# Designs tried in a protein design run: designed miniproteins, single chains, continued (3). Part 8

Each design is a single chain, and the fold is of that chain. pLDDT is the mean over its residues in the fold that is shown.

## One batch from the design tools (miniprotein)

Design m8245
Fold by ESMFold2-Fast:
Parts: structure tokens; sequence; C-alpha cells
Structure m8245 (fold): chain A 88 residues (1-88)
């Protein structure tokens, strides 16, 4: 139903916001300046993909196109978690 699709899109948007919050936490807490710079680069990539995600919503693109952008964001979030864990 439209309400189920809208809920899925809203949940993806909420997850993107949660990933950015998680990245901000890692950037604030990592001691290694090189790792911090890598995390800041990942954060910038996630912000750019978030803008693309929001544009796809405005353009009323299919859920499958939103899911592709969301998968890229999830991969970047996983890279950030690995970097933060290795630097701890």
Amino acid sequence: SPSEEELRKAKMGLRITAYLTELDYYIRTVKDPQVRAQLEQIRQQVEELQKQFMQLIRDKKPLSELEKVFEQIEQLAEQARRLAAEAA
C-alpha cells in the first residue's frame, strides 16, 4: 500500500540520520588524526548520498532506486565502524 511504501522510505531516512549521528560520534572520539580525516571523508560521502536520496523522493522515483542509494550509505557506515573499531 502507499502507506507501507511511505513508511519504508521514512525508516530509510531515519537510518541515514542515525548513521550520520554515529559518524559524528566516531569523528569526535577517535584519537588518530589520519583515521579522523578518513571518517570525515566518509561523512561527506554519506551527506552527498543523503542529498541524492532526498532528490529521488522529490522526483517520485521507485523504491528500488532509493534502496540502491541506501545500500551505498550502509556500506559506508560499515567502513566507518571498521575504521573506528581498529583505531580504538
Scores: mean pLDDT 89

Design m8246
Fold by ESMFold2-Fast:
Order: structure tokens, then sequence, then C-alpha cells
Structure m8246 (fold): chain A 80 residues (1-80)
């Protein structure tokens, strides 16, 4: 049954890496995303927490990008 726990931790870390890559693409905050992944690799017991943190950071990055795009649309409308 220890093998099942190790497999779950590997899946959590892979998912966290996926979100970290998306955060880098959207926000450009590479150092923070990389540090989070490194923490999960060094302390696999925290992999689930690392995944939750990555998901939260990604959600915030998406919300910020949407607000930036809304402001740009408003400025463009003023020109029309």
Amino acid sequence: HMEELEEKRKKYLEQAKFYADKIKEISGRKSVADSLVKAGEKYPENAEEVLKAAQSMYDNAVKKKIEELRKKIEELRKQL
C-alpha cells in the first residue's frame, strides 16, 4: 500500500508542474513557480499541498489577466 501513496505523490507533483508552467506563461513569475515545484520535489510528503498552492496561484493569475484584458477593451471602446 506504500506504493499507492508514492504514485499519488508523483501525480500531484506532475500536476503542480503543469500549473507552474501555465503560471509562467500567463504571469511571467517564473521564480515563484519554480520554487514551489522544487519544494514538492524535495519534500514529496507535501506534494498535495504544493499542488493546491499551484492551483491557487494559477486561478489568481487567470483572474488578473482577465481584468487586464477588460481594461484594454474599455480603452479601445473610447477610441471608437
Scores: mean pLDDT 78

Design m8247
Fold by ESMFold2-Fast:
Structure m8247 (fold): chain A 84 residues (1-84)
Amino acid sequence: SMAEARAAAIAELDRALATYEAAMAAARSEEERERIEQVKRVLERLKALLEAGVSDQELLELLLELGKELGLPEEEIELAEELL
């Protein structure tokens, strides 16, 4: 069900946020730390939107933003943009 999928996605975001907290402690520069903080803000916003029951379109747009912040390969970003 959509509710079960949403709950699973929220649980994965909680795990991702914990992973980025650990990555923050391992960061070697202030620039790297700022980049991690930006990713954390996107993940927190994604979690809030999932809890609010946003559309799949809005979710895909936010995932594309996250992908760009994480530096995903250009090929993957282009494919995601075509799906929006």
Scores: mean pLDDT 71

Design m8248
Fold by ESMFold2-Fast:
Structure m8248 (fold): chain A 63 residues (1-63)
Amino acid sequence: KKIIEIGEIVATGKEGKTVKELLLEFDSSFEGKEDEYEAFVNGKKVPLDYVLKDGDKVVIKKK
């Protein structure tokens, strides 16, 4: 599969938001395409509904 790395984001002041909400805040075109992506927080794969903690490092990759 084609892998596109969206980038690394540090979730400062974003505690309580999901990974999906963080993505939509920076790029609304992700709406309806969330299942095409996978998220890693602090090097661990997490679901897009993972609730962020302050200082989490988020990496998003296209599947």
Scores: mean pLDDT 67

Design m8249
Fold by ESMFold2-Fast:
Structure m8249 (fold): chain A 64 residues (1-64)
Amino acid sequence: APKHYTVVNADDGRVIAEGTFDSQQAAVEAAAKAAGVPVSELTIVGVLDLDADRQVLLVSGPGL
């Protein structure tokens, strides 16, 4: 089921992307597009479940 995701750069705490996505992968793809980097440059380093419908993804990448 779609959830609200907030994708955050783990190195500086900046929000890269936020929205409703069908999966963690879709949220990371949106963050990669927003940051102008390949998806392969982003690694999920942390996941925080805020509630049933909201999740924070902490990502790191050399091109971020």
Scores: mean pLDDT 82

Design m8250
Fold by ESMFold2-Fast:
Structure m8250 (fold): chain A 63 residues (1-63)
Amino acid sequence: MIEEKIKEAEAKAPAQLEELIKKRGLNEKQKEQYRALTKEELEALRLMLRGIDRAIERSEERR
């Protein structure tokens, strides 16, 4: 369930990123930064979602 959402985000991210770059007229340097940022954000989201799933099973005492 959660992993499916991450997969969809990963699949869509490149296409949406390209559209945003064209709309904004970003240069190559900014383009690289957005690509790197997107990868890091997706990995952080993946880790966070897994952590949340574990926390829920542990009776939410972390909140």
Scores: mean pLDDT 60

Design m8251
Fold by ESMFold2-Fast:
Structure m8251 (fold): chain A 67 residues (1-67)
Amino acid sequence: NAEITALLQALQADPSDLAALERLVALSPPEQDQDLFVRLSVFLNPEQQVRLAEMLKNRAQLRAELL
């Protein structure tokens, strides 16, 4: 959707933007985690892909605490 697209663009402009990355994964349903990773991996370098993988792991913990 539009918000996810905007967050993707923000992450491309500033890969160190942790808040944008966290918001992006939070907006995607859990069943789309793999699709989200694949979509971002197409244009992120390997180092940034590792960062995204860590964020997806943290998502489960975040749901337990926030949701």
Scores: mean pLDDT 69

Design m8252
Fold by ESMFold2-Fast:
Structure m8252 (fold): chain A 94 residues (1-94)
Amino acid sequence: SMKEKLKEILEEMVRKMKELLDPRAQAELDGLLQLTLKELEKSKTKEEMKKVIDGFVKAVRDLIDKQVSDPEKRAKILEILDEMKKKMYEIIEE
């Protein structure tokens, strides 16, 4: 159930971020989501799950730096990422 909750949060936050992105950036974000879902399924420890989440956050920040020039959209996406990380960490630390 922990992995199911993590997947639900990840998918919800990705959906919110996609509303701020063009189709090309949306496609790359969907690719990152699919890779992250596979790594979460593979993870066996709380520490491994946190590393997967941190890897996703880094990858999305790198994507935004390359593909999002609008500082307001960038700030909103970073806010969503911070909210996602906090919520996912809270579930893992239960």
Scores: mean pLDDT 87

Design m8253
Fold by ESMFold2-Fast:
Structure m8253 (fold): chain A 62 residues (1-62)
Amino acid sequence: MKVKFKAKAVEDQKATSPEELDVKKGDELEIIEYLSPDKVKAKNLKTGKEGIVDLSKLEPLE
């Protein structure tokens, strides 16, 4: 499902592959697409990079 909304990282994610996004707690992200029920494709608004993030690490900003 394609969606666009903002979310805030509630914990760090370290990228272990080029497809994953490096995220720091407190970073704002734009969610682009749901890949699975627990994974999204997102853009980190601080770095401008896109990648896969675990949905459990994010809190939606409405």
Scores: mean pLDDT 77

Design m8254
Fold by ESMFold2-Fast:
Structure m8254 (fold): chain A 71 residues (1-71)
Amino acid sequence: PVIARATGRAREAGLRVGDRIVSVNGQPVETVEEARAALIAAQGPVTLEVERDGKLRTYEVQPQDVELAEP
């Protein structure tokens, strides 16, 4: 799963379209469905671990500030 859209605090934190989502709240995710379910289950700010240009980065985001897609 990749970031398809980042707005609000997620964008301000530096999250970018195309960032590959590796985990949500420390739980590895392989599909958009898994990542989306984890975001909904958190019911608040979540910690996203993403890969950009071979580097892992961690962001705290509001679920409503991100849209996900398959890569």
Scores: mean pLDDT 80

Design m8255
Fold by ESMFold2-Fast:
Structure m8255 (fold): chain A 97 residues (1-97)
Amino acid sequence: MKVELRVTFVGSPEEVRERAAEFVEKVQEIYDEFLRKDKSIKNFSIRVAEVDEQAGRLEIEVTIEGDGGTAEKLAKEVIKAAREAGADRIEVVEEEK
């Protein structure tokens, strides 16, 4: 299973950078915890998909590949981290079996 999540932050350029950085840090900690628990994740990546500093918009893409149950659990934790970091929009861009 492959899950692609797009997380959007909107605000002042400074606030957007702070919230995006907090989100990335939280997601990295979640992934490290999953690895410590010996969970089957084949691929995990975080990338900046779009930056429009003048418009105060930053989009981060998180890609998760693994067995269906583990990938779904990790995706839910990423969504929770995004909400806690104050994400303005969270979208599932692509989901494959």
Scores: mean pLDDT 77

Design m8256
Fold by ESMFold2-Fast:
Structure m8256 (fold): chain A 73 residues (1-73)
Amino acid sequence: SPLEITKLGFYVIAVSTEIDLAEKLNRRSPEMLAALRADVADVQELLARNPDVPPIYRALAEENRARLDALEA
């Protein structure tokens, strides 16, 4: 539904914001990284079940994954 797509969009943006804060504040605790990884995985699962989500949110979710991988390096 349009509402579910909108909620998923907000979730992707929220995850992006948390990663941005982790990067800017140089916060890379194992617990924080594990929580971010869980959120990234949850977003990917929701996107797989919702093919009608706009490409911009799919691109942002993939960017979030890549940025998290860089934080774990």
Scores: mean pLDDT 83

Design m8257
Fold by ESMFold2-Fast:
Structure m8257 (fold): chain A 70 residues (1-70)
Amino acid sequence: SLHFSRSLQRVLELSELLKSGEAANLSNKEIGERLGVSEKTVKTHLSVLFALTGAKNRTELVALLLGARL
């Protein structure tokens, strides 16, 4: 099980990677390799970000993260 602090840190790391544009050409597997987590964990954290922001896709998520106050 992932500890709350670690899960939050990974979600924040993923959001920064998405905002930087570096993840635009990366698969969930490659993002997992960059963050030191499994592809399944990346998919789970993306679902958390979609739920928190209300984004419906990765393009909308990036736009909201760039304009949203976290």
Scores: mean pLDDT 73

Design m8258
Fold by ESMFold2-Fast:
Structure m8258 (fold): chain A 69 residues (1-69)
Amino acid sequence: MKETQELHERIVQAALTDPEKARELLKEMIELIAKKKNYTFSEEEKEEIERKIEEMIAEVQAAAREAAA
């Protein structure tokens, strides 16, 4: 839990400065959660995860842009 929270904070910071790094960190967080849950993602779930990663990065960037305006 604490490791996931720390990683989440890093992802938010990276999403604003380095989106590629944010994608990498978010994937690591998802893999870490899956490992702790002893869960294996299907191909359909992997596609959904990639889509959600892009949505999360876009939402963080949009929120930051609105806050800066």
Scores: mean pLDDT 73

Design m8259
Fold by ESMFold2-Fast:
Order: C-alpha cells, then sequence, then structure tokens
Structure m8259 (fold): chain A 90 residues (1-90)
C-alpha cells in the first residue's frame, strides 16, 4: 500500500543524502570532481523521481506494482553508486 511506497521514498532520500556526503568527501580528497558532481545530480534526480512516482500512484496513474518496481530500481542504483564511492574513498 501507500505506506510501503512512502517507506521506500524515505529510504531513497537517506541513500541520496549518503551519495551527496560521499561525493563531497571525494571532492575534498582531490578526486574526480566531474564524477562527484555527476553523482550529486543523480542523487537529486532520484529524490525527484521518487516523489513523482509516489504522486502518480496517489493520483491512480500507475499501479502499486509499477510504483514499487520503479522505486526499488532507484534504490538499487543509489546503493550501487554508494558502493563505488566507498571503494574510491579507500
Amino acid sequence: GLARLEELKKEIEELAKEVIKLSKELIDKGGDVTKAIGYILRAIGAVLDAELIVRQYKQGKISEQEALAQLERIKQQLKDIIKELKEELK
């Protein structure tokens, strides 16, 4: 239901904050600034996409199954970025 979608949206928001934090750490370390900015923009886009997906579900424009699949995909993409950033910061 809606509660599960709102929970996934919150998880995406927290993952996006982690991406932004780690990307700033990469810049501070003198790493790839262009890559770091790209990840920050990707994190912002993910939060906006998650907001839109939940809104479309509330408006009856997409099914719960479609909304869940899209949010889980966004969540996984952010997790993959976090993993890559943590490896670069070692």
Scores: mean pLDDT 90

Design m8260
Fold by ESMFold2-Fast:
Structure m8260 (fold): chain A 65 residues (1-65)
Amino acid sequence: EEKERLAEATAKAVRLGLEQSGLPEDVIERYAELAREAARNSKDPGEFGLLFQQGKAALDAELAA
């Protein structure tokens, strides 16, 4: 429960941060889902950062293809 709440809060924070970037809403949602997954699968903030950066790089490559 606590981990899912943290994951949702993290996704919400990423969404809020990206709302002012001018990105399309569907792209913002994809980054928010990435953050949710990284938070869900990480055991500490350091691991979260690594997972999020790896996922972001993969998503950026997918969107550029």
Scores: mean pLDDT 78

Design m8261
Fold by ESMFold2-Fast:
Structure m8261 (fold): chain A 82 residues (1-82)
Amino acid sequence: SDFDEETLDDQVLVALADIILGIAKYEVKHLPKERAIEAINESIDIAKKLQKRAEELGLTNAVDRFKEVIDELEKMKKELEA
């Protein structure tokens, strides 16, 4: 079978999206509120940049996963800001 680098890149970026979300969830639980908000903002910025790159590369699974992760991060941020 031919090696598909785009499929591998898509899978790696999906895994990275999951790692970003996992780190943010851990940080929200263990950091003071102000630091948790800063950490979520940084994670949202990184996730948005990676989503845009995935779109430019045509990596559809990564794009969809980053959209889900960004939505979850934005919900977590609003909960902390309330």
Scores: mean pLDDT 84

Design m8262
Fold by ESMFold2-Fast:
Structure m8262 (fold): chain A 77 residues (1-77)
Amino acid sequence: MAKVFVGTDGKKTLDYAKEKYGDALVFSYPDGLDMAIRAAKKGHTVAVAAPDRKLAEEAAREIREAVPDAEVEVLEF
């Protein structure tokens, strides 16, 4: 299953995803949120990663509001 990342700090999130997951798809928040929602609707796991926990939780909430059965993880780094 593909893992999709949404980050509130684009550079740090992208670097983290590349180091840990290699070929993971990474989207910025808020601009990439619609792509993350589409991935969640297809049953992909979406990981929200940010240095700021509050912004990561807000992004995760928006995804869950759009896709209530979505598998959403909140990551800290």
Scores: mean pLDDT 68

Design m8263
Fold by ESMFold2-Fast:
Structure m8263 (fold): chain A 80 residues (1-80)
Amino acid sequence: MSLEEVVREVMRLAREEVRRIRETADEMTPEQLRAAVGLLRDWIAWLRAVLPELSPELQAEVEELIRELEETVAELEERL
């Protein structure tokens, strides 16, 4: 699997997880909220690290996803 294929799969999984989190956040325990924040932060860190190695088109898509993940983290941290 190429780096670009790995990145696209991570983007798919991250979008699915963000959707799940947004649908269930009101029912999450503080421990579950912290776990979700940790997971999203790990994905943001990894995506930022690989960003310079991607095509310009994929970089734009990844930057958009990073912004969505950072907004989701901020929303979850407000609940803690």
Scores: mean pLDDT 86

Design m8264
Fold by ESMFold2-Fast:
Structure m8264 (fold): chain A 85 residues (1-85)
Amino acid sequence: MEEWTARLRRLVEEGRLDQAVLLLDLMRERGIAPDEATFETLVELARLARERGDERVLAAVEAYLRSQLPTHPELARRGLEAIRA
């Protein structure tokens, strides 16, 4: 959904990684379906978390991607591969 993905992207661009993780949790709780743009934003969030040594944010992104494997297996698998590289 464009509104949720746009907000997530803005938080990532601003370096507000903790707030980005809170938004991911809210999206999951409200049943907001991720799209390809959501997964691309998650890969960028994980890259920034790794760069900053933020293991908690990285773990949260990985957990979200794993939770999407049953419903979005191809996108979730590609995301997991990208963040592990």
Scores: mean pLDDT 80

Design m8265
Fold by ESMFold2-Fast:
Order: structure tokens, then C-alpha cells, then sequence
Structure m8265 (fold): chain A 86 residues (1-86)
């Protein structure tokens, strides 16, 4: 259950990044969305790498949102970064 919860949180963060135009986040979302057991197993094995990469992407997306003046999206990304770092 904890692993499923972490996956759902990761998906939520990646969905937001993809909405901001992040191509890497879009590609990761495609892999998660496939629902293929083989893809799910691979994600489980690489969850920590994805977490680290997602933090980097989120920080880049935060900078992007701030440059666009999208304060609501920036605040949401900041919350996601704090949640992922906890």
C-alpha cells in the first residue's frame, strides 16, 4: 500500500509537470499510464531514481511557472516538492 501511495503521488507530480510542458514528465506519465505489469515492476525498482529526477524536474518547473507569472501553479509545485522531500 505504501508503494502504491508513493506511485500515485509520483503520478500526480508528473501529471502537473507534463501540464507545464515538461517532455520528460510526459514520457514518464506514458510509461506509468500503460499499466503493464512489466512497466509497473520496472517503476518499482527505479522509484528512488524517479523520485530524485522528479525533484529536479519539479524545481525546473517551479522556475518555469514563476517566469510565466503563474503563482497558483508555482505554489502547487512548491507544495509537491515539500511533500516529495518529506
Amino acid sequence: DAQARRREQMLARLRRLAALGDERARQWLAAFAAGDPAAEARVAEQLEVVRYTTLGILKAALDFARKLGDEETAAEIERQIAELEA
Scores: mean pLDDT 70

Design m8266
Fold by ESMFold2-Fast:
Structure m8266 (fold): chain A 101 residues (1-101)
Amino acid sequence: MQEEIRRDIAEAKANLDASKAAALAQVDARVAAGEAEEVRARAEEILASLEPTYEAEKPKIEEWMKEQGLSEELQEEIFELIERLVAAQKEIAEYAIAKAE
């Protein structure tokens, strides 16, 4: 079971890279379509809320993982995936702001 979760995490990381590339391409397409102001406004909102949201949710995620009986190593791997997701969202938002200028 835990080895299956580890494989799912690895696949999620690979899928994250592909999803990030698709999101960047979507930003390019929307800016080219004349939606630059909306793209910028949404990206600025994401950047403003991203860290506070993660900090608020982190204790809840930690409690949930403990309730599920997950090992400390697996908890670490899940948090690394979440941190990569947060970093990807930040990079997409920063790219969108720069592209929309």
Scores: mean pLDDT 81

Design m8267
Fold by ESMFold2-Fast:
Structure m8267 (fold): chain A 64 residues (1-64)
Amino acid sequence: TLDDILQQLKRHVEHLVSEGHSLEDIEKELDRMFARLRRDLPELSDEQIEEIKNELLEYARKLL
């Protein structure tokens, strides 16, 4: 399930990069999405959420 979430979020990051968003803009959008994920999926630990966020930021850096 975490891998499925990560893959979906990676596709979203790809879309944001294709639309010309900067790394800073992508980070801000990820912060908004993760605030919502914390509410919608309380079973996810803060550590798991931070790991997913970090992987997505590194992925965005590779695409830019």
Scores: mean pLDDT 79

Design m8268
Fold by ESMFold2-Fast:
Structure m8268 (fold): chain A 68 residues (1-68)
Amino acid sequence: SKKDEVIKEMNDIKDDNLAYLDKQKAAKLAKAKTEEEKKAIEAQHKGWVDRVNDSIDKLLKSKLEEVE
C-alpha cells in the first residue's frame, strides 16, 4: 500500500541517519584522549539521535496524513 511505502521510506532514512551518527561517534571516540571528551561525545550523539527520531516521527505523521 501507499502507507507501507511511506513507512518503509521513513524507516530507511532513519536507519541511514542513525548509522551515519553511530559511525561519527565511533570515529570521535577513537580520537578522544580524556574521559571528559568521551562523555561529551556520547552526550552530543544522544542529542543528534533524539533530533533524528523527532524529525522522522514528524515527517512520517505529515506524509501519512497526505496519503490517500
Scores: mean pLDDT 86

Design m8269
Fold by ESMFold2-Fast:
Structure m8269 (fold): chain A 100 residues (1-100)
Amino acid sequence: SKAEKIIEVMKKMLEEIKKIVKESDAPQELKDIILLKLENAEKYLDWMEKNKASVEEVVEEVESFIEQLREWSKLLPEEDKKKVLEVLDKAEEEIKKIVE
């Protein structure tokens, strides 16, 4: 389904962002906060997949989450922020192709 494809794109995006955050020069306390938020997002995507969420429900949630991640990226060192924004832009473009 389109919903399953969107969830797959989001899970891949979360894994790439987790790697960037873990390898960044950000303070450990900030890393822990962001990594916990990413883990909770992944669990929510798993819940949506298990409960057969509609395309509309998945799109609403993923758009909200990408917006949150853009805001959190401002707290990262400049180089890591750029990497996160690139991953987010790629995911947003892939989701757009699935929805259209």
Scores: mean pLDDT 86

Design m8270
Fold by ESMFold2-Fast:
Structure m8270 (fold): chain A 56 residues (1-56)
Amino acid sequence: SLEEIAAQLSEEFQVSVETAHQAVAAAVDFLTATGIEPTPERVFAIAKSILETELR
């Protein structure tokens, strides 16, 4: 589920669950805007990339 992805990313990046949820939401929006189905695997990959970019 998207909540499990957010929790996993929160732990992996040592960020708040709120920050991880924002990254997941942005990933879903990005995939939907590009016409790609937001599967859990795709959402995780994009959300992880967003967090890596924001945290530098």
Scores: mean pLDDT 81

Design m8271
Fold by ESMFold2-Fast:
Structure m8271 (fold): chain A 87 residues (1-87)
Amino acid sequence: LSDEQLQTLGDYYSLLGRILSDPTTPQELKDAANELNRALGELGAQGKDDEMLEIMRELSQRLSEAKTQEEQLEAIREALRRAREVL
């Protein structure tokens, strides 16, 4: 993996991990995040690493800009939609 790919993975897991470990996070948001992790894992299993990393990069940017849990949920749902389109 390149340094850029490692950075993308680190940013994604850091941001999503904070959402999943936060006890105040709504169950709907946790469910969406878990579904996304499964879909992205399937992309990686299919050798679609470039598509997986691009979705992770864009989502990490959107999550860093999100001000509300509603914005986080919308960003995760959009990433999940994109992942499902390329599966």
Scores: mean pLDDT 84

Design m8272
Fold by ESMFold2-Fast:
Structure m8272 (fold): chain A 68 residues (1-68)
Amino acid sequence: SQSSLDFFERVVAANPEDGKAWAYLAGAYLYLGKLEKAREAARQAERAGDTESARRILEMIDREEKKL
């Protein structure tokens, strides 16, 4: 939802090292069909150390892109 997106945008702005928050943000963008923003957020999650969640979300983004 938009409220979840707004929340996690604020979290990562305040704490850019929060890999879990980046992963949630990536999931929210994916749910909204914003694939490029989802990919960027997932890469930030990986940079912040949440490699497992980032990997799963990037796989989901790849599957959605192949439908286009």
Scores: mean pLDDT 83

Design m8273
Fold by ESMFold2-Fast:
Structure m8273 (fold): chain A 87 residues (1-87)
Amino acid sequence: SMDTAVEHMLSLLPAELQPEARAFAAELRALVDAGASEDEIVATAQARGHALLARLADDPARAAQMERFLVGLLTLALEELARRRAA
């Protein structure tokens, strides 16, 4: 499930990044649950993702970990949206 995949991805992040990453995951999940457009989900992910990565500008290794998380999370959200629309 998306929830199981998100928890696994969160577990790979440093503990200090998990609260903000979890909040971002909850925001994208809420958009999927509301049936938001693909464009709205992408735009929200870009705006929030840029803000999160900006906080890690002084730590390239943590920025790379967060970027991988954000890309994976957006992919899962879009796949779940497509699955629900096909049903």
Scores: mean pLDDT 84

Design m8274
Fold by ESMFold2-Fast:
Structure m8274 (fold): chain A 97 residues (1-97)
Amino acid sequence: SMALQREIDAAMIVLAGAVAYAALSSSHPEVEEKAREFLEAMTEAARHVEAGDVEGALEAIERAREIVESLKPELSEEEYEELLKLVEQARRIVEEA
């Protein structure tokens, strides 16, 4: 059950990254590179979760947060807040695992 929970947690984190990437690339083609970096950071966090590496996962999530902060000038307030909520949800998943 613990191994299955880690797979579910990892899948939720990568799905959040993929959804954010798709939405940002569609709405803001100019930030596609940063959106891709966000997806890569979330995917890295998911790999660390699967490996049971909480520290590595939290470091990857912090990189995802820094990418969101760098995108703030290009985003609406609502888009920025939504991305921060995704980062906080991913962090909470890692900390509760």
Scores: mean pLDDT 87

Design m8275
Fold by ESMFold2-Fast:
Structure m8275 (fold): chain A 80 residues (1-80)
Amino acid sequence: MEELEKKSQEAAESLKPLVEEYRAAVAAGDAEKAIALLDKIEEKKLAFLESLKDEFSEEELEAYKAALRAYFEKQKAAIA
């Protein structure tokens, strides 16, 4: 648990610059840049889930990845 919490914190910290760039792009009305940044954030989050594969069954991991992809698909559609 403590190690998982630390890894989650480290992953969140690594995403902060991309999230800040994404917010700036949205505020500027730059839909193309905002979508590209969402793609990068999605990829990093998927990589983080893959790094936790020993914590989940294969079915659970694939379900979490599918849910994450669906979430980002909706976010991109809302911007475009």
Scores: mean pLDDT 78

Design m8276
Fold by ESMFold2-Fast:
Structure m8276 (fold): chain A 99 residues (1-99)
Amino acid sequence: ALLLVQQASSLVSLGNLDEGRKLAEEALETARKFNDHFGIALALAVLGDIFASEGNYQEALKYYQQALAALNQVKNPSIQAAYRPLIERRIKELEEKIA
C-alpha cells in the first residue's frame, strides 16, 4: 500500500488528480484488505488532499478526520509523531477556510 500512496501523493502534487485518485483508492482497498491501519490513514489523507485541491474543503475535512482515526489505531510512537501533526495541520487549515 505504501508505494501506491507515495505514487498517488506525487501525482496529486503534479496536479494529476484523476490518476492520483485511482491510485489512492487502490491503496485504500489494499490497506483495508490487510488491516494496515497506517496504509489506510495515508491513503485517506491523499484522498483528502485531492478534495482540498478541488476546493471541496468539507469533503477533504471528512477524509482527514477518518485518516486521523485510522492513525489512532497505529501503535508505533514514531509513526504517530511523524504523521499526526501533518494531518492535524491539514484539518486546522481547512476548518479555518470553512469557518
Scores: mean pLDDT 83

Design m8277
Fold by ESMFold2-Fast:
Structure m8277 (fold): chain A 82 residues (1-82)
Amino acid sequence: SSTESLKLIEETLDELVTAGLLTLEEKNTVLDFLATNSLDQDKFLATDNKTLQEGTGLPLDKIQTIKDALAVRDLKVAVDKV
């Protein structure tokens, strides 16, 4: 569901903040952008990096870091559920 997707995104962003790869403000900006545009994880990953940069104000390298972390997290969650 979109709610479960958003929770997984939030947890992934929290891990990136803990790792020092994102600030708490950048996490909140991403979550607000996703909520405002009704983007779940799949739609976020399918959205081009430039559009996400323009919407969030985050640099392209941070956007790619978020996408990479979400892709790895999604695979891990799928494996752990099997």
Scores: mean pLDDT 77

Design m8278
Fold by ESMFold2-Fast:
Structure m8278 (fold): chain A 73 residues (1-73)
Amino acid sequence: MAEQAIEQGLALAQGVGDYGGPETQPYVERAKEYIRKMGEKLKEGNIEEARKYAEKAQEYLDQAVQLAKQIAA
């Protein structure tokens, strides 16, 4: 289950990067880092820490999406 959540999150982050191009890459890579850390904490059963990492991943994904939309305009 944790592996599936990591795979889905990483696929989403990659899709944002592919759409937004190289300018979004720093945000996408930070999001991927936090998605992996979230998965690690989920495997440990540490739901509180996993939630914190998920929130950080979402912050970077939101920034990448905003930048991607600006580039695509």
Scores: mean pLDDT 78

Design m8279
Fold by ESMFold2-Fast:
Structure m8279 (fold): chain A 74 residues (1-74)
Amino acid sequence: SQEELAAQLKKQITDLTAAAIAAGKPVSEVEAALQAILDQAIAAGLSQDLINQLGQVAQDQVRAVAEARARAAA
């Protein structure tokens, strides 16, 4: 059940990031939204290993948004 929830939250992180890029959302709004998903994982009592994995995915997604924004601004 924890692994299923982690997989669902990972999908939410990636789906949110793709939608944010398409909608032209600023990096700060993406960071806040991804932090809310991580807070949900913590509140649900996911293991530290799963929380760390989700945090890494979120960090990678924030970097991807920042790179997409920089490319669009060039």
Scores: mean pLDDT 83

Design m8280
Fold by ESMFold2-Fast:
Structure m8280 (fold): chain A 65 residues (1-65)
Amino acid sequence: ARLSPERFASLYAAAGILKAAGEDPELVLSDLPGADPVADLERSAKRIEERLKKGEPVKDSDLEL
């Protein structure tokens, strides 16, 4: 499903905080389809970071998980 940029940022930040605290990041990712929502989110975040670093706009496909 496609996430809004704000929803994506909130989920990524929350998952990162939980992971750093030694908690299960899936606690905030339960609404995401897919077998590995944490890995899917991290792959999408990496693509977005690479686009922004190059001055390219984020695409809707980058937010689809």
Scores: mean pLDDT 71

